# Designed miniproteins, single chains, continued (2), part 29

Each design is a single chain, and the fold is of that chain. pLDDT is the mean over its residues in the fold that is shown.

## One batch from the design tools (miniprotein)

Design m5040
Fold by ESMFold2-Fast:
Structure m5040 (fold): chain A 61 residues (1-61)
Amino acid sequence: MDDEIQELYARARELALQLHDGDEAAAQAHIARLLGEYRAQGLDTLEAYRATVRELEEQLR
């Protein structure tokens, strides 16, 4: 489970860095916001990470 969360976080970071032109602070803020929003909707940690990756992939389309 922890390994899957780490892989999802790495993917989310890669996608967020692409969206923010390599701005690490902006990328981290975006990830934190999405995780917080999905957690507030009742998703567990793993589900929130999966939803965050999907949202970032959709934004890059």
Scores: mean pLDDT 84

Design m5041
Fold by ESMFold2-Fast:
Formats: C-alpha cells, structure tokens, sequence
Structure m5041 (fold): chain A 62 residues (1-62)
C-alpha cells in the first residue's frame, strides 16, 4: 500500500539523516533524501507524490 511504501521510505530517510548528522554533513544527507524521494516519485501514485512533496518541503523548513 502507499502507507507501507511511505513507512519504508521514512525509515530509510531516518537512517540517511542519522548518518549525515554523525558525519557532520546535514546538506549531504538532505541531497541523498531528495534523490531517494525523486526515485520514489517516479513509481508513486499522484496522492503519494503529493504527500512526498509536502513532507520534503516540511523537512527543508526545519
């Protein structure tokens, strides 16, 4: 389901951000997250795509 796919993506993102924080390079972490989201968007439904866009915008605002 879209919810299961979103959950899996959020876990991967959490791992990416944790590694980036440990390395002292949050910008590299954000770039990796953007690449992951872009790949997910390519096969996502329009509704999941909108959720991914909104979530990424919120993350960038933190």
Amino acid sequence: SDADRLGALLMEVADILRRAEAAGDPAAGLAEVEALVARARATASPELRAQLDAWLAALRAM
Scores: mean pLDDT 80

Design m5042
Fold by ESMFold2-Fast:
Structure m5042 (fold): chain A 90 residues (1-90)
Amino acid sequence: SMLEEEVRKLVDAALERLAAGEPFPAVLQRLATEVYNYALENKLSEEELRHMLEYFERLAAERIADPARREALVAAVRGALEHALAELKK
């Protein structure tokens, strides 16, 4: 799906930034911003926002070996999607 492809692209970009030596908090902030902007620009439904979170949870579990980093990434994405949902319901 388009959502799964976008999530893979966003996770790949975040992992590349980490491998390049960018600070983890900065990478998460950028990821959260990109997730929020994508959701708003595409006017994602509540169901699509849920599916996007599920794709991030799956890819984080598969791709991020450090449990603390995995949890932090999922939390940042969840926060961005919750903020997008609140904005889209206005």
Scores: mean pLDDT 89

Design m5043
Fold by ESMFold2-Fast:
Structure m5043 (fold): chain A 76 residues (1-76)
Amino acid sequence: VEEAARREAEAAVRAAREALRRAEEALEAGDLQTAVSLVVAAKILAAVARLGGLEEEAEELLRRAEELEKRIDEAE
């Protein structure tokens, strides 16, 4: 059970990193709606990573998501 949760958490970290990269690309392209959606997805995935025991990685992902969210808000 715990090992399965850990693997799901690792998958969530990878998916969150990809979502944040795509969110940054969307922000640079001026697609604020897509950027917001991807940041929200990354925050949800970071929460999944935390539940699976990847607290440090989840904190880093949440920090990056909050930084991008602030940049999106400033661009609106």
Scores: mean pLDDT 84

Design m5044
Fold by ESMFold2-Fast:
Structure m5044 (fold): chain A 62 residues (1-62)
Amino acid sequence: SLAEARELLERLGEAIRAGDEEEARRLEKQAVASLMTLSDEEVAELRPLLREVRRLAEEKGW
């Protein structure tokens, strides 16, 4: 669901900020699986969170 994907992306961002690579890797797999169940419109709504997660990963060099 959209709500599940949002929660997973928010948790992924927190794990990246914490430097928890194992948790981030687990959450990324779950987030990708959740995103694959969404429509293009639902994915577009999550675009700000996707950008933030990417920015955090880039800052960590991941």
Scores: mean pLDDT 86

Design m5045
Fold by ESMFold2-Fast:
Structure m5045 (fold): chain A 61 residues (1-61)
Amino acid sequence: RPASEEQIRQLALAAGISLEEARRLADYAARGGSVEAVARRLEAHGLSPATARAYARGLAA
């Protein structure tokens, strides 16, 4: 259920964020955090809405 180290690394690379930030987002999602909140944060880092939402859903699964 929690995101793998590989998923966290891929997210950090794709979004251009630090591994620390990517792990924080993954932890938030794993604890039942809002998919919409994660998606909005990824959009703020430059991801398109569709891509941001896809990553957010993946982290929550």
Scores: mean pLDDT 78

Design m5046
Fold by ESMFold2-Fast:
Structure m5046 (fold): chain A 57 residues (1-57)
Amino acid sequence: MEELRQKLEEALRAIDNGDVEKAKELLSEATGNPVLKDWDAETVRSAARVALRALDE
């Protein structure tokens, strides 16, 4: 759980820094789910938030 949370936090940080591709990679690695090519930064951010909430709550 800790390592997954850390990767999701890093994904959000990458979005904040404009590194959408890195965020997609981190999100996919943390959740084990494929990230679609059509996903925008907003979609990736939302998915990361949902995953974080699922892990913490």
Scores: mean pLDDT 74

Design m5047
Fold by ESMFold2-Fast:
Structure m5047 (fold): chain A 75 residues (1-75)
Amino acid sequence: SKEEEAEKLLEPILKPADEALEAYADGKLSPEEAAKALEEAREKVLELKDQLDPEIAEKTIERLEGLAAKLREEA
């Protein structure tokens, strides 16, 4: 399925971002460091955009951008 194929491609990219968010929630990372990890994940998703379902890619990018922006606002 589109979801399974996207999950396989996105997992190695999103795992560091998810780990950064967890570390931020645990007080182990600053908002700036967590935002940077999300920004790096977004850049990698953009690089793979042509290999992903457009809807999944767009939603993933929007989610990462929104979370990074919130973290930057709290920094």
Scores: mean pLDDT 83

Design m5048
Fold by ESMFold2-Fast:
Structure m5048 (fold): chain A 67 residues (1-67)
Amino acid sequence: SKRKKELEEEIRKKLKELGYSDEEIEAILEKLSTEEQLEIALETLKAVFGELDKEKQEEVRKRAIEI
């Protein structure tokens, strides 16, 4: 759906700002199959985006790949 594509684009944008590679972003998005999962992921990124230092951002990046 259009909504799902918009959520995926916003997630890509935020993950790229956090230092994820395109391959890592696609791996994360492949695991987020429903619109609800995408919305939860985007809200989590929004909550985290301005509050974590570089070290904590790198930890979140590594954990997201492993999930």
Scores: mean pLDDT 72

Design m5049
Fold by ESMFold2-Fast:
Structure m5049 (fold): chain A 71 residues (1-71)
Amino acid sequence: MQTVVEVTVESPDGAPVTVELRQDGEVVARLVVPESGTYRLPVPRAGRLRVVLRDAAGNVLAEETVEAVEE
């Protein structure tokens, strides 16, 4: 079984956005997405995650809580 989370990213200027996924206070994934879109990302465990979106300068653009599910 694969555990995945779906993250929707909005980049107002089409600039790359850093997606940081956190579970239980730990960073479980960090990746850079080049444009706006919906991304399905593998994570180690099902359950609640915090998503932090950052611009190239490290400024927080958005912070969301999402749930990862087993497929």
Scores: mean pLDDT 77

Design m5050
Fold by ESMFold2-Fast:
Structure m5050 (fold): chain A 53 residues (1-53)
Amino acid sequence: SAERRAELIAEAERRLAQMIEALRRGDYEGGARHGDEAVRLLREADPSLLRGR
């Protein structure tokens, strides 16, 4: 569980980095897609993290 959570958070971090790079290049569609995936991964990792608990 903890190991899987760490893997999901690491993947979310990579997706956030890809989102920022896409937005810097003006790829708003790609940026939104990466951002949505990052949020999905964070919710899968632990919904309570997003509630600040």
Scores: mean pLDDT 80

Design m5051
Fold by ESMFold2-Fast:
Order: C-alpha cells, then sequence, then structure tokens
Structure m5051 (fold): chain A 74 residues (1-74)
C-alpha cells in the first residue's frame, strides 16, 4: 500500500540521517511527537567545518522526512 511504502521510505531516510550524524561522531535521536518530527543532536568531537559539510546534506534528508511524516499524518 502507499502508506506502507511511505513508512518504509521514512525509515530509510531516518537511517540515512543517523548515518550522516554518525559520520562526524554525532548521535541523532529522531522522535515523532504529536505529528512533529523532532531531531535531538548530541555533538561529538568533530571540527566545525566537517560538521557543517555533513549537516548541509542532512538538511535535505530532514526535509524529505518531514514531508513523508506529513503525508503519514494525512
Amino acid sequence: SELEALRAEAEALAAELRAVAASVGDTLDIRVEDGRVLLDVTEGPADPAARAAAYDRLGDLAYRLFTLQAQLRA
């Protein structure tokens, strides 16, 4: 079903987001509360430039996850 496909895509995006954060030593906790996607970041020892580069990529993935979660709430 479309709902199952969207859920699978959201799970894949969440895994990708966690992997991007982990690439710079950060820990990312992703929660869905009251239909809102909440990202809680615990920063590791990465330098600011490395984190900025990683998080440029993370922004696009987070927007896609936000869009999918909005569709799942509909």
Scores: mean pLDDT 76

Design m5052
Fold by ESMFold2-Fast:
Structure m5052 (fold): chain A 73 residues (1-73)
Amino acid sequence: MKIIEELEKKLEELLSKPDSPELLLELEILLGILRLVRAVLKPEGEELERLEALEERVEARIEELKEKFPDYL
């Protein structure tokens, strides 16, 4: 699924950026997109595992940034 490859590239790009409230917002937007892709496209097997792994990585990074910026989203 090409959309998952594109979302993986977007995450790598975001992870190259310095910690900021803007990065937290971008990660929250990416998480929303990942959840929408799962709900609409309903991937299965390896594609679902890849998508869930992306969601976990994004959620972990969001929680880390929320500790630094607790009043942001």
Scores: mean pLDDT 81

Design m5053
Fold by ESMFold2-Fast:
Parts: C-alpha cells; sequence; structure tokens
Structure m5053 (fold): chain A 65 residues (1-65)
C-alpha cells in the first residue's frame, strides 16, 4: 500500500468513527478499528512515523467507543 493510499484509508477511518459516534453502531467502530490497525502495520513497515502516529490515535478513539 502506498503512502497516499494509507492517508486516504486514515481519512476513511476518521469518517467511519464519526459515524459510529453519531449512530452508536459498534459494528462500524469495529470495522474502523480493524482498518486503522492495518494502516498502522503498513505505516510501520514503511517507516512512516507520521502515519503510524495518526493510526495509533484513531485506534485509541475506536477503542473508546
Amino acid sequence: MSEEELRKALENVEKALELARETGDKTIARVALHEAEEVLKQAEELGNEELAKRARELIKEAKEL
């Protein structure tokens, strides 16, 4: 996965978490959590600490839902 694809995936995760908050839908939150974890793995493989940090922040947000 490219850096640009990872940035887009994080944007999609952020939008999904916002929807999960508004609806209380735990399924959306779980899917977003899984996606953020995959982005974190890919960002760490690429050595991109900026993307890894953003992914970790979204993972924390998803776990609080």
Scores: mean pLDDT 83

Design m5054
Fold by ESMFold2-Fast:
Structure m5054 (fold): chain A 119 residues (1-119)
Amino acid sequence: SKEKLVSILDELIEELRKAREEMRTALQNKDVDKMIEIAKKFREYLQKKAEEIEKLYPDDPLAQRVVDLLRGLIAAIDEAIEEIKKNPEKAVEVGRRLIDQLDAFIEALRLLKEEIEKS
């Protein structure tokens, strides 16, 4: 249902905000291992949410836009993890970029949620 999709988006936005704050804290502490741990855990969460939405709403174009956004963020996280592993000295720069991407993604999800609620 539309209400269930909106509920999933609300949970997703809240979890994104939590991941963002955890990443910000790890960045302030320059804790590279913790940054990678947070990124991997959140990547797994996003993958499960993308699969859940696809199964519940296989023919819904608005739900597909949510899935596409989630897959884009998963790709960005995977690239960030690999970049940090290859160049640990860039971890703070990469982490800051990832926080900016999380902020943009939260805003995109909020706008998409409003579109779904109006549909």
Scores: mean pLDDT 88

Design m5055
Fold by ESMFold2-Fast:
Structure m5055 (fold): chain A 62 residues (1-62)
Amino acid sequence: ELEAIAAEIPDPWLRALVLRALRELEEQPSARSYAVLAELLKQVGRDDLAARFEALAAELEA
């Protein structure tokens, strides 16, 4: 669960950004929402998940 990953982020600013991005994604899924979440996941060291969400963003833009 992405919320569980957010809870493990030691930086409260990054944690808040990830949680907000997840909420935005749930309400209005879009290529931009996936790309924003991917960038935040890279910043917290979850490159594996970031790559997955980047792929989803690219598919929606295609």
Scores: mean pLDDT 75

Design m5056
Fold by ESMFold2-Fast:
Structure m5056 (fold): chain A 55 residues (1-55)
Amino acid sequence: SAAEEAALREVARIARERGLSEVQVRVALADARRLLAAGASPEEVVAYYREVLGR
């Protein structure tokens, strides 16, 4: 969905802003896609990565 795509773009932006390598960004995106597939909302996924990567 558009909301899921926006959430994945935001996760990638946060990861790059924190200085993660391209490999680490790809791993974070793969994990974010798994969370969405498991029923997490786009907002929950973005909030999780803001906490984990933004602290």
Scores: mean pLDDT 84

Design m5057
Fold by ESMFold2-Fast:
Structure m5057 (fold): chain A 75 residues (1-75)
Amino acid sequence: GMHKELLELIGEILRLIGEILDLEKKIEEIKEKLEKEPENEELKKELEKLEKEIEEKKKKIEELLEKMKELEKQM
């Protein structure tokens, strides 16, 4: 039923939010390290990689939210 599909989408969104929060914590740790070593190219590359992963996960959440809206409109 539609309710089951909605709950599955909510579960996937919550999982992605949790993953984003973990990545944001890692970004904060890297930014603190970069304050001590501002010329560290490896830390800069790691920061860019993590920011890209967050962007990809946010895009996936937006896609899932649109699917939820479409399911709710069918009620």
Scores: mean pLDDT 84

Design m5058
Fold by ESMFold2-Fast:
Structure m5058 (fold): chain A 85 residues (1-85)
Amino acid sequence: SLEDQIVDDFFASWDKDGDGKLDADELRAFIQALRPDEPPLSDAELAALLARYDKDGDGVLDRDEFVELFSDLSTELLQRELALS
């Protein structure tokens, strides 16, 4: 799907180690890219986000966890846009 293609491209771009996982700094950069007009996530906000999607508790997001995060963010943005209409 388009979502899978976007996730694969972003994952490959921010997964500098090529281990199939995104660390906290890579995740922060990704969220900032999606919301450029907002300040960068604080450590507390990043920890809360990881706690929601990091099912293994290893402090990184694998591809499947990242897909859930991206899907939820896309849905939230669409719902926000519709609510303003």
Scores: mean pLDDT 69

Design m5059
Fold by ESMFold2-Fast:
Structure m5059 (fold): chain A 80 residues (1-80)
Amino acid sequence: SQLQGVLQTLQLSQQYAQEGDNKSAASLSNSGSRSAERLGLDQSIIDLGRQSQDYAQQGNSQQAAQHSQQGSQLVQQQLQ
């Protein structure tokens, strides 16, 4: 499903951020937030993806991972 795709993208963004690959993390959180926006998901999910991207671009891997994790958790709640 498209919602499952957003979940996987944000989870992958979190993983890359945890590995210190901030470039890949930023790209994936951007992709995830844009997909969430296109699907009409809650603004909080979109905002968390955008904040994750911003932190990754700043080299703040910990905050990038945390925000992608929070976004993925909200998407997971929407799958149920």
Scores: mean pLDDT 90

Design m5060
Fold by ESMFold2-Fast:
Structure m5060 (fold): chain A 60 residues (1-60)
Amino acid sequence: SRLTELGRKLLEEGKRLLEEGKYEEAIKKFEQAGVLFHLAGDEEGLEEAKKEVEEALSKL
């Protein structure tokens, strides 16, 4: 679905921001991805987004 595609793009953007040390911006992207995966019913995507948020928060 379009929501799953957008969620994947936001995950990739968030991972890029993590590599750049932009942790707060990365968290926002991962949270946006999580919302889209939730709306799409993509359980695997939602779990991945949650793990990425936890990782980014650990860097703050």
Scores: mean pLDDT 87

Design m5061
Fold by ESMFold2-Fast:
Structure m5061 (fold): chain A 57 residues (1-57)
Amino acid sequence: SELRDYIYSMTGRELSEEELRMLEAAGINTPEQAELLIPYLQAGVPVEDALAKAKAL
């Protein structure tokens, strides 16, 4: 997955299939759409919480 590879390159985090489905359900399907999540994921925030923070922006 291009999205999985991008997030791993930016954060060092290997996302599960379930975590990728959570991103897709939130409308995040491309690297560009994931950019707002990168600071939270780099800080070790769980994917669900990072999505909640991004929605508040």
Scores: mean pLDDT 80

Design m5062
Fold by ESMFold2-Fast:
Structure m5062 (fold): chain A 91 residues (1-91)
Amino acid sequence: MITLRVPGVFEITVEELEDGTTKVTIKMEDDSVDSQAYIALITIALISEFGVDAVVSGSGNDKEMTIVLNVSPEEVVEFLKRLFPDAEEVE
């Protein structure tokens, strides 16, 4: 499990599931319009990068979004680090 954090903005957790799929959880520090825009941006970016056929499930609210992808955790983390180069890896 790897967590990427932008302090004061969001945390993105990437977790390998037992079936080999990857769970991506996007957690915002608040429920502002900017936070909703980040959730939308990250969600669209993941779908655009890996394709709609890779999406297994998704659920969320104004503060937290969870997406399950049929993609390796390593590929998801590499993509997220390209999208957010200033994000810190937290263990």
Scores: mean pLDDT 78

Design m5063
Fold by ESMFold2-Fast:
Structure m5063 (fold): chain A 62 residues (1-62)
Amino acid sequence: ELEKFREEARKKVEELLKKDPNPTYEQIKELARELAKKYGIDERTALIIVGSEVVKLQRKRK
C-alpha cells in the first residue's frame, strides 16, 4: 500500500514539475490531499511524502 502510494506520488510529482518546475505549496498540498484520499493515508503524512518527492526530483534534474 505505502509503496504503491510512493510510486504514484513520484509519477504525479514528475508530471507536476513538467508543467511547473517550482510548484506552490497549495499545488503540492492539493496533490497530497488527493493521493491521501485515494490510498486512505493521513493527509499530513501524504504531504510530507509528496513534498519530499518534489525536492528529490528538483535536485535530480541538476
Scores: mean pLDDT 78

Design m5064
Fold by ESMFold2-Fast:
Structure m5064 (fold): chain A 70 residues (1-70)
Amino acid sequence: KVEEFLDRLIKAAEQLKKIVTDPEMKKALDEAINELRKAKTGSKEQMLEAARRALDKITEVIKKLKEKQK
């Protein structure tokens, strides 16, 4: 179910937040988590759109972490 998928994304973002030290990256992950939590009370379309945006933010955080290793 879509709600279970959002819960998995929230957990993934929370785990990434524990690893990242950059305050801007933590803020982006917090924004993604809050957006996903809010979407769970809405329609299926809102949940899917929130999941898409959260994945975009998570992907950008991962890209920045990879670049910072250089």
Scores: mean pLDDT 79

Design m5065
Fold by ESMFold2-Fast:
Structure m5065 (fold): chain A 77 residues (1-77)
Amino acid sequence: NAFAEAAREAGKALEIAKKYNESPEVIDALQKARDAAEQGNAKEAAEYASKGIVLSKNPEVREELWKAYQAAAEAIK
């Protein structure tokens, strides 16, 4: 289930972002990416994950955001 995987990766990225005390904007973007994936909106999930990548300054968080983006992009297909 591509949508479940997209939601799982976004949720994992959200937990990592919280651990690294990322900005509220990055946390909000990841929360919205997870919620969109859970609702079956892969395009919106990918857009929010992409926004998080642009806003994040932490390389570990950006790696997890990129994984969330890739999972959402896979779900669009």
Scores: mean pLDDT 84

Design m5066
Fold by ESMFold2-Fast:
Formats: C-alpha cells, sequence, structure tokens
Structure m5066 (fold): chain A 83 residues (1-83)
C-alpha cells in the first residue's frame, strides 16, 4: 500500500539522520540543532504510521534508532518520543 511505502521512506529517513548524528559524534562535534529537530519530527511521524499499520517490526526499528540517538546526544526531546 501507499502507506507501507511511506513508512519505509520515513524509517529510512530516521536511519539516515541517525547516521549523520554518528558522523558528527565521531568527529567530536555536536550535531546541529536542525538535525535533532528533524530526527524528532521524522521519528514521531514514523511511529504514528507504524502504529496505524500495526507494524511492530517498523516500530522497533524506529525506537532502536531513537535509543541510539539519545545515548549519543542526551537530547530530552528524543527521550520524549520514546515515551
Amino acid sequence: SMKEEELKEEILEVEVLLGLIRIYKALGLEPPEELLERLVEEAREAIELAEELNDEEALERVRRALREAYELTGDERIKEVLE
């Protein structure tokens, strides 16, 4: 379905954003605020869509990415999305 394709794209976006956060941290730099904001927004949308589609695997993929992002950044907005 269209929604299943949208979910795949949103999960990929979350995973790409996590990859960028990893690169910043590997360079000893703090990720830009805009990158963290975008991660939170995309992850929230992916979680809502995964819950609508009852896709537990997709939901766990997003939550795993968010847990890693939180460990790397300590950003409370990421923690809030994790519930």
Scores: mean pLDDT 88

Design m5067
Fold by ESMFold2-Fast:
Structure m5067 (fold): chain A 89 residues (1-89)
Amino acid sequence: SLEEEIQKRLEELREELQKAYDEAKKLAADEELREEFIEEELEKTEKIRGKPLSPEELEKLRRLIEEMLEVSLMFQIVAKEYKEEKAKE
């Protein structure tokens, strides 16, 4: 049924969010892993574009990736606090 499909997708999204949190937490705790992640994303971007990025473009993308990781961590913290607050009721 449609309800069962929606329920299954919500459960899949919950698992995806948990994995994203665990990954973001690892990257936040380990500067070397975070740097490797950023470098891999920069290399992927260069490959997609088919040309090397300029130093200015590299710096801009590095900052955007770092900001995105921080926003992701903040979102997961808020989501966890909301769940804990609901569990106390």
Scores: mean pLDDT 70

Design m5068
Fold by ESMFold2-Fast:
Structure m5068 (fold): chain A 73 residues (1-73)
Amino acid sequence: MAEKLRELAEWLRENPDATPEQVREKARELGLPDNVAEALALTTQLHGPEMAASAARAIAKTVEDRAAGPPTP
């Protein structure tokens, strides 16, 4: 989930010429949901892989924030 999104973001940074299809395949390979893979592929198509990497990190943080419960008193 969040760690897999961070891995995808790092892969995108190392592959600035990645195609939307490669982004989709990599996301699926990492076990990300199809809707997340498609959203990041679309971001790559419209704004490039670097923006897709930023989006992946933002989604990872949102997932982490939602998974975190309040600390026990």
Scores: mean pLDDT 77

Design m5069
Fold by ESMFold2-Fast:
Structure m5069 (fold): chain A 72 residues (1-72)
Amino acid sequence: NPEAREALLESVRHTLEAMKAFLEGDEVAAARELAESHEAEAEYYEALGDAELAARYRASAAELRARAEELA
């Protein structure tokens, strides 16, 4: 499934950017990038037919975005 592979790769890219932001001391950017990583992981599980796990990752992404807003 090319769509699932691209979503997983996008999740990995955002995880790496989150780690970079954290190391640079940018907690807001780190939280935002983690949220994008979780959104991409939700797309991955949705492409695999796991709607429940996709919904959980989207909920986690929303919490991370709220945390980023609180830190800003």
Scores: mean pLDDT 88

Design m5070
Fold by ESMFold2-Fast:
Structure m5070 (fold): chain A 68 residues (1-68)
Amino acid sequence: SKEEEIQKRMREIYEEAEKMKEEGVPLEEILKKVREKVRELYASFGYSEEEIEEITELLTALLRKEFE
């Protein structure tokens, strides 16, 4: 389903972010890359710009808290 595909792609984005953290990449650079990939993912499934902005803001805030 659409939801299953999004979940799979989101997992891949999180795994890449964790790898970047392990490699010592600065948090702000990781978050920028996550924002770009999440935006591309949700846009590919037809989400609006407003929805994408809300999703990316929430996800990057959660990831920031997790990685601090």
Scores: mean pLDDT 84

Design m5071
Fold by ESMFold2-Fast:
Structure m5071 (fold): chain A 82 residues (1-82)
Amino acid sequence: DKALETIDKTLREIVDWYEENNILPSPEEAELLHKIQLALVNKDIEEAIKYLEKLKELFEKENREDLVKIIEKGIEEVKKLL
């Protein structure tokens, strides 16, 4: 499923950003990342998008501009596949 692959790619890009910047996710970011991963395992695209949108709002609150750009692009690409 191309939508599931796009969500997985988006999560990998987010994780790569943390690793490249030597930053750990906040507890709230980690919780939302885990919920998105569970939705992917269950192939629940609607739930995955819901938690991606919540994670985007959290990134905006935490002023993580690069992560906002990554997640916005991912959400836009997934929605085009629906």
Scores: mean pLDDT 87

Design m5072
Fold by ESMFold2-Fast:
Structure m5072 (fold): chain A 80 residues (1-80)
Amino acid sequence: MAAEEEKKKEQLKKEYKELKEIAEKLIEENEEKYPEVAEKARELIKEADELAKKDTIENLEEANLLLATAILMLAVANTI
């Protein structure tokens, strides 16, 4: 039973790492044109990092959602 939770946590941690890398790259690309959006994205990454530190499935899922939100905000800023 614990092994199933560990597998899910490993998958969520992998997704967290990938999403954070994407978000950080998008911030770097957008911070000159959209400094307020970039700052909001940094705030979401900081909140996601705090949730990820708690190392539970629920907190990792929430952390990944915050990173996905940051990515979406940065992507939308470039298209509008």
Scores: mean pLDDT 82

Design m5073
Fold by ESMFold2-Fast:
Structure m5073 (fold): chain A 64 residues (1-64)
Amino acid sequence: GPDGEKNREAAERAAKEGDGTAAASAAHEAQLNGDKESARYGAEMAEKAGDKVAAAVARKALEK
């Protein structure tokens, strides 16, 4: 839905700015909305931002 696109755009912007925490937050918001695809994308964007800890936290939430 519209929230999924918003979360993807937020994650992409965060990754471009090197903000892994913001990308992980977008992944968490997508997970709360039941959008596993956007949540996974946000986790990948956190890793792309170079924040291994934020990426690991976001990925672990997807295993739930």
Scores: mean pLDDT 77

Design m5074
Fold by ESMFold2-Fast:
Structure m5074 (fold): chain A 97 residues (1-97)
Amino acid sequence: APEVTAETPVDVILRIASSLLLEAAASTDTEEALKLLEEVRKIAKAIIEQKDITDPEVLTTLMLILAGVQDLAAEFAAKGKEEEAKHANAILEELLK
């Protein structure tokens, strides 16, 4: 994934994360879906660590990414993809603490 820095525009970050979430949703391979979710986790962590989360635009971008992970976790659960749903929920639990 492209490096997330203080200079990376939030709209670019959101597009990258959204693309990864869409690819994970479309994946029929568990290992591929988990890898894509892990890339989204890395992006969200980079936002928290490298950007000013007191900035409303940064916070909104992070919240939209987390909402995407939450929606995908629900979709995986509905499809009986328990490992993918569990992994997505674990990402949410880590990042929402």
Scores: mean pLDDT 82

Design m5075
Fold by ESMFold2-Fast:
Formats: sequence, C-alpha cells, structure tokens
Structure m5075 (fold): chain A 77 residues (1-77)
Amino acid sequence: MAEEAVALALAVPGVRRAWASETRFGILIHIEADSEEAVRAALEALRQHPAFPDAVLIAYGETEEGAFATVLLPRPS
C-alpha cells in the first residue's frame, strides 16, 4: 500500500520528504533526500520489501540541497 511505501522511504536516514500519487500504471512514490546515497537506500528498502519487489526508478535528479527520485510501484497484473 502507498502508506507502507512512504513509511519505508521516510525511515531511511537522509530522506526529508516522501509522498505518494496514484496513476493508472500504479503508485508513484516521490522522494526528496539529502543525497543520492539516501535515495538509493530508500529504493533498495522498497525493493527488499515483499510487497514492492518490482519497484522501478523512473525519475532521478540532483539539486544543491540534495537529490530527488520518483519510484513506480506497478499494479499487479
């Protein structure tokens, strides 16, 4: 569920914000973090969870304040 994915991302040290938006393709998890390392750790935490093995990084960028990412949790086929 979106709440569990957001909670997993927020539990990662260096993640400042996480939120979900729903699309026809699945749930997008948006992550704002202090660093690329924090984004990578959040993505790995999602992929290691049994509910989200197919988590896909669809957008990534760096800012002066850190990094951001968008992860797609696909709808089960």
Scores: mean pLDDT 79

Design m5076
Fold by ESMFold2-Fast:
Structure m5076 (fold): chain A 93 residues (1-93)
Amino acid sequence: SRVEQLKKEIEELEKKSDELARAYNDAVRQGNADEARRLGDELAETHEKLAQKYEELASLDPENREEYLRKAAIHYMVAGLTRAAADVEAELL
Protein backbone atom coordinates (compact mmCIF):
# COMPACT_ATOMS: atom_id res chain seq x y z
CA SER A 1 0.00 0.00 0.00
CA ARG A 2 1.00 3.69 -0.23
CA VAL A 3 1.05 3.79 3.59
CA GLU A 4 3.58 0.91 3.69
CA GLN A 5 5.67 2.58 0.94
CA LEU A 6 5.69 5.89 2.87
CA LYS A 7 6.78 4.12 6.09
CA LYS A 8 9.71 2.52 4.22
CA GLU A 9 10.69 5.88 2.69
CA ILE A 10 10.53 7.48 6.17
CA GLU A 11 12.80 4.73 7.62
CA GLU A 12 15.34 5.30 4.81
CA LEU A 13 15.25 9.09 5.31
CA GLU A 14 15.66 8.68 9.11
CA LYS A 15 18.75 6.52 8.52
CA LYS A 16 20.10 9.12 6.06
CA SER A 17 19.43 11.88 8.64
CA ASP A 18 21.46 9.98 11.28
CA GLU A 19 24.38 9.47 8.85
CA LEU A 20 24.32 13.14 7.77
CA ALA A 21 24.21 14.33 11.40
CA ARG A 22 27.35 12.30 12.19
CA ALA A 23 29.12 13.58 9.05
CA TYR A 24 28.12 17.17 9.89
CA ASN A 25 29.48 16.87 13.45
CA ASP A 26 32.73 15.38 12.09
CA ALA A 27 33.13 18.25 9.58
CA VAL A 28 32.58 20.85 12.34
CA ARG A 29 35.10 19.05 14.61
CA GLN A 30 37.69 18.98 11.78
CA GLY A 31 37.22 22.72 11.07
CA ASN A 32 35.97 22.11 7.52
CA ALA A 33 33.58 25.07 7.06
CA ASP A 34 32.60 24.33 3.43
CA GLU A 35 31.82 20.66 4.16
CA ALA A 36 29.93 21.56 7.36
CA ARG A 37 27.71 24.02 5.45
CA ARG A 38 27.07 21.51 2.64
CA LEU A 39 26.22 18.67 5.07
CA GLY A 40 24.09 20.96 7.24
CA ASP A 41 22.05 22.03 4.20
CA GLU A 42 21.61 18.38 3.12
CA LEU A 43 20.57 17.41 6.68
CA ALA A 44 18.00 20.25 6.75
CA GLU A 45 16.64 19.15 3.33
CA THR A 46 16.36 15.56 4.63
CA HIS A 47 14.28 16.75 7.62
CA GLU A 48 12.06 18.77 5.22
CA LYS A 49 11.49 15.59 3.16
CA LEU A 50 10.66 13.64 6.35
CA ALA A 51 8.10 16.33 7.30
CA GLN A 52 6.48 16.11 3.85
CA LYS A 53 6.27 12.28 4.06
CA TYR A 54 4.64 12.50 7.52
CA GLU A 55 2.10 15.03 6.17
CA GLU A 56 1.22 12.62 3.33
CA LEU A 57 0.97 9.74 5.84
CA ALA A 58 -1.38 11.88 8.01
CA SER A 59 -3.71 12.38 5.02
CA LEU A 60 -3.88 8.61 4.34
CA ASP A 61 -4.15 7.32 7.95
CA PRO A 62 -6.85 9.34 9.80
CA GLU A 63 -6.58 7.24 13.00
CA ASN A 64 -2.98 8.40 13.48
CA ARG A 65 -3.34 11.85 11.85
CA GLU A 66 -2.46 13.90 14.96
CA GLU A 67 0.69 11.83 15.71
CA TYR A 68 1.95 12.12 12.11
CA LEU A 69 1.25 15.88 11.95
CA ARG A 70 3.12 16.36 15.24
CA LYS A 71 6.11 14.50 13.76
CA ALA A 72 5.90 16.60 10.57
CA ALA A 73 5.93 19.81 12.65
CA ILE A 74 8.97 18.60 14.63
CA HIS A 75 10.90 17.78 11.43
CA TYR A 76 10.09 21.21 9.91
CA MET A 77 11.34 22.84 13.13
CA VAL A 78 14.54 20.72 13.17
CA ALA A 79 15.19 21.57 9.49
CA GLY A 80 15.04 25.31 10.23
CA LEU A 81 17.24 25.05 13.33
CA THR A 82 19.77 22.82 11.52
CA ARG A 83 20.17 25.33 8.67
CA ALA A 84 20.66 28.23 11.12
CA ALA A 85 23.19 26.22 13.19
CA ALA A 86 25.15 25.23 10.05
CA ASP A 87 25.42 28.91 9.02
CA VAL A 88 26.71 29.95 12.48
CA GLU A 89 29.18 27.01 12.67
CA ALA A 90 30.58 27.76 9.18
CA GLU A 91 31.16 31.40 10.23
CA LEU A 92 33.08 30.24 13.36
CA LEU A 93 35.36 27.84 11.42
Scores: mean pLDDT 88

Design m5077
Fold by ESMFold2-Fast:
Structure m5077 (fold): chain A 66 residues (1-66)
Amino acid sequence: PSEEEIRREAELALELMRARIAELAGDYAAAAEHYERAARLAEEMGDEELAEELRRLAERYRELAE
């Protein structure tokens, strides 16, 4: 893999971890933001199915943050 590909994979993993930590802490606004960032990274990597799933999670947590 290229350095760019490795960086995107690492960023995706970190954003997913941050989203999960926020989710467990009850910080739904932060969880939504991190899932949205993870979705953008997944889309850049060509994983449309993962991007769609992560966007649905972000929307769900935005609703809970209301």
Scores: mean pLDDT 85

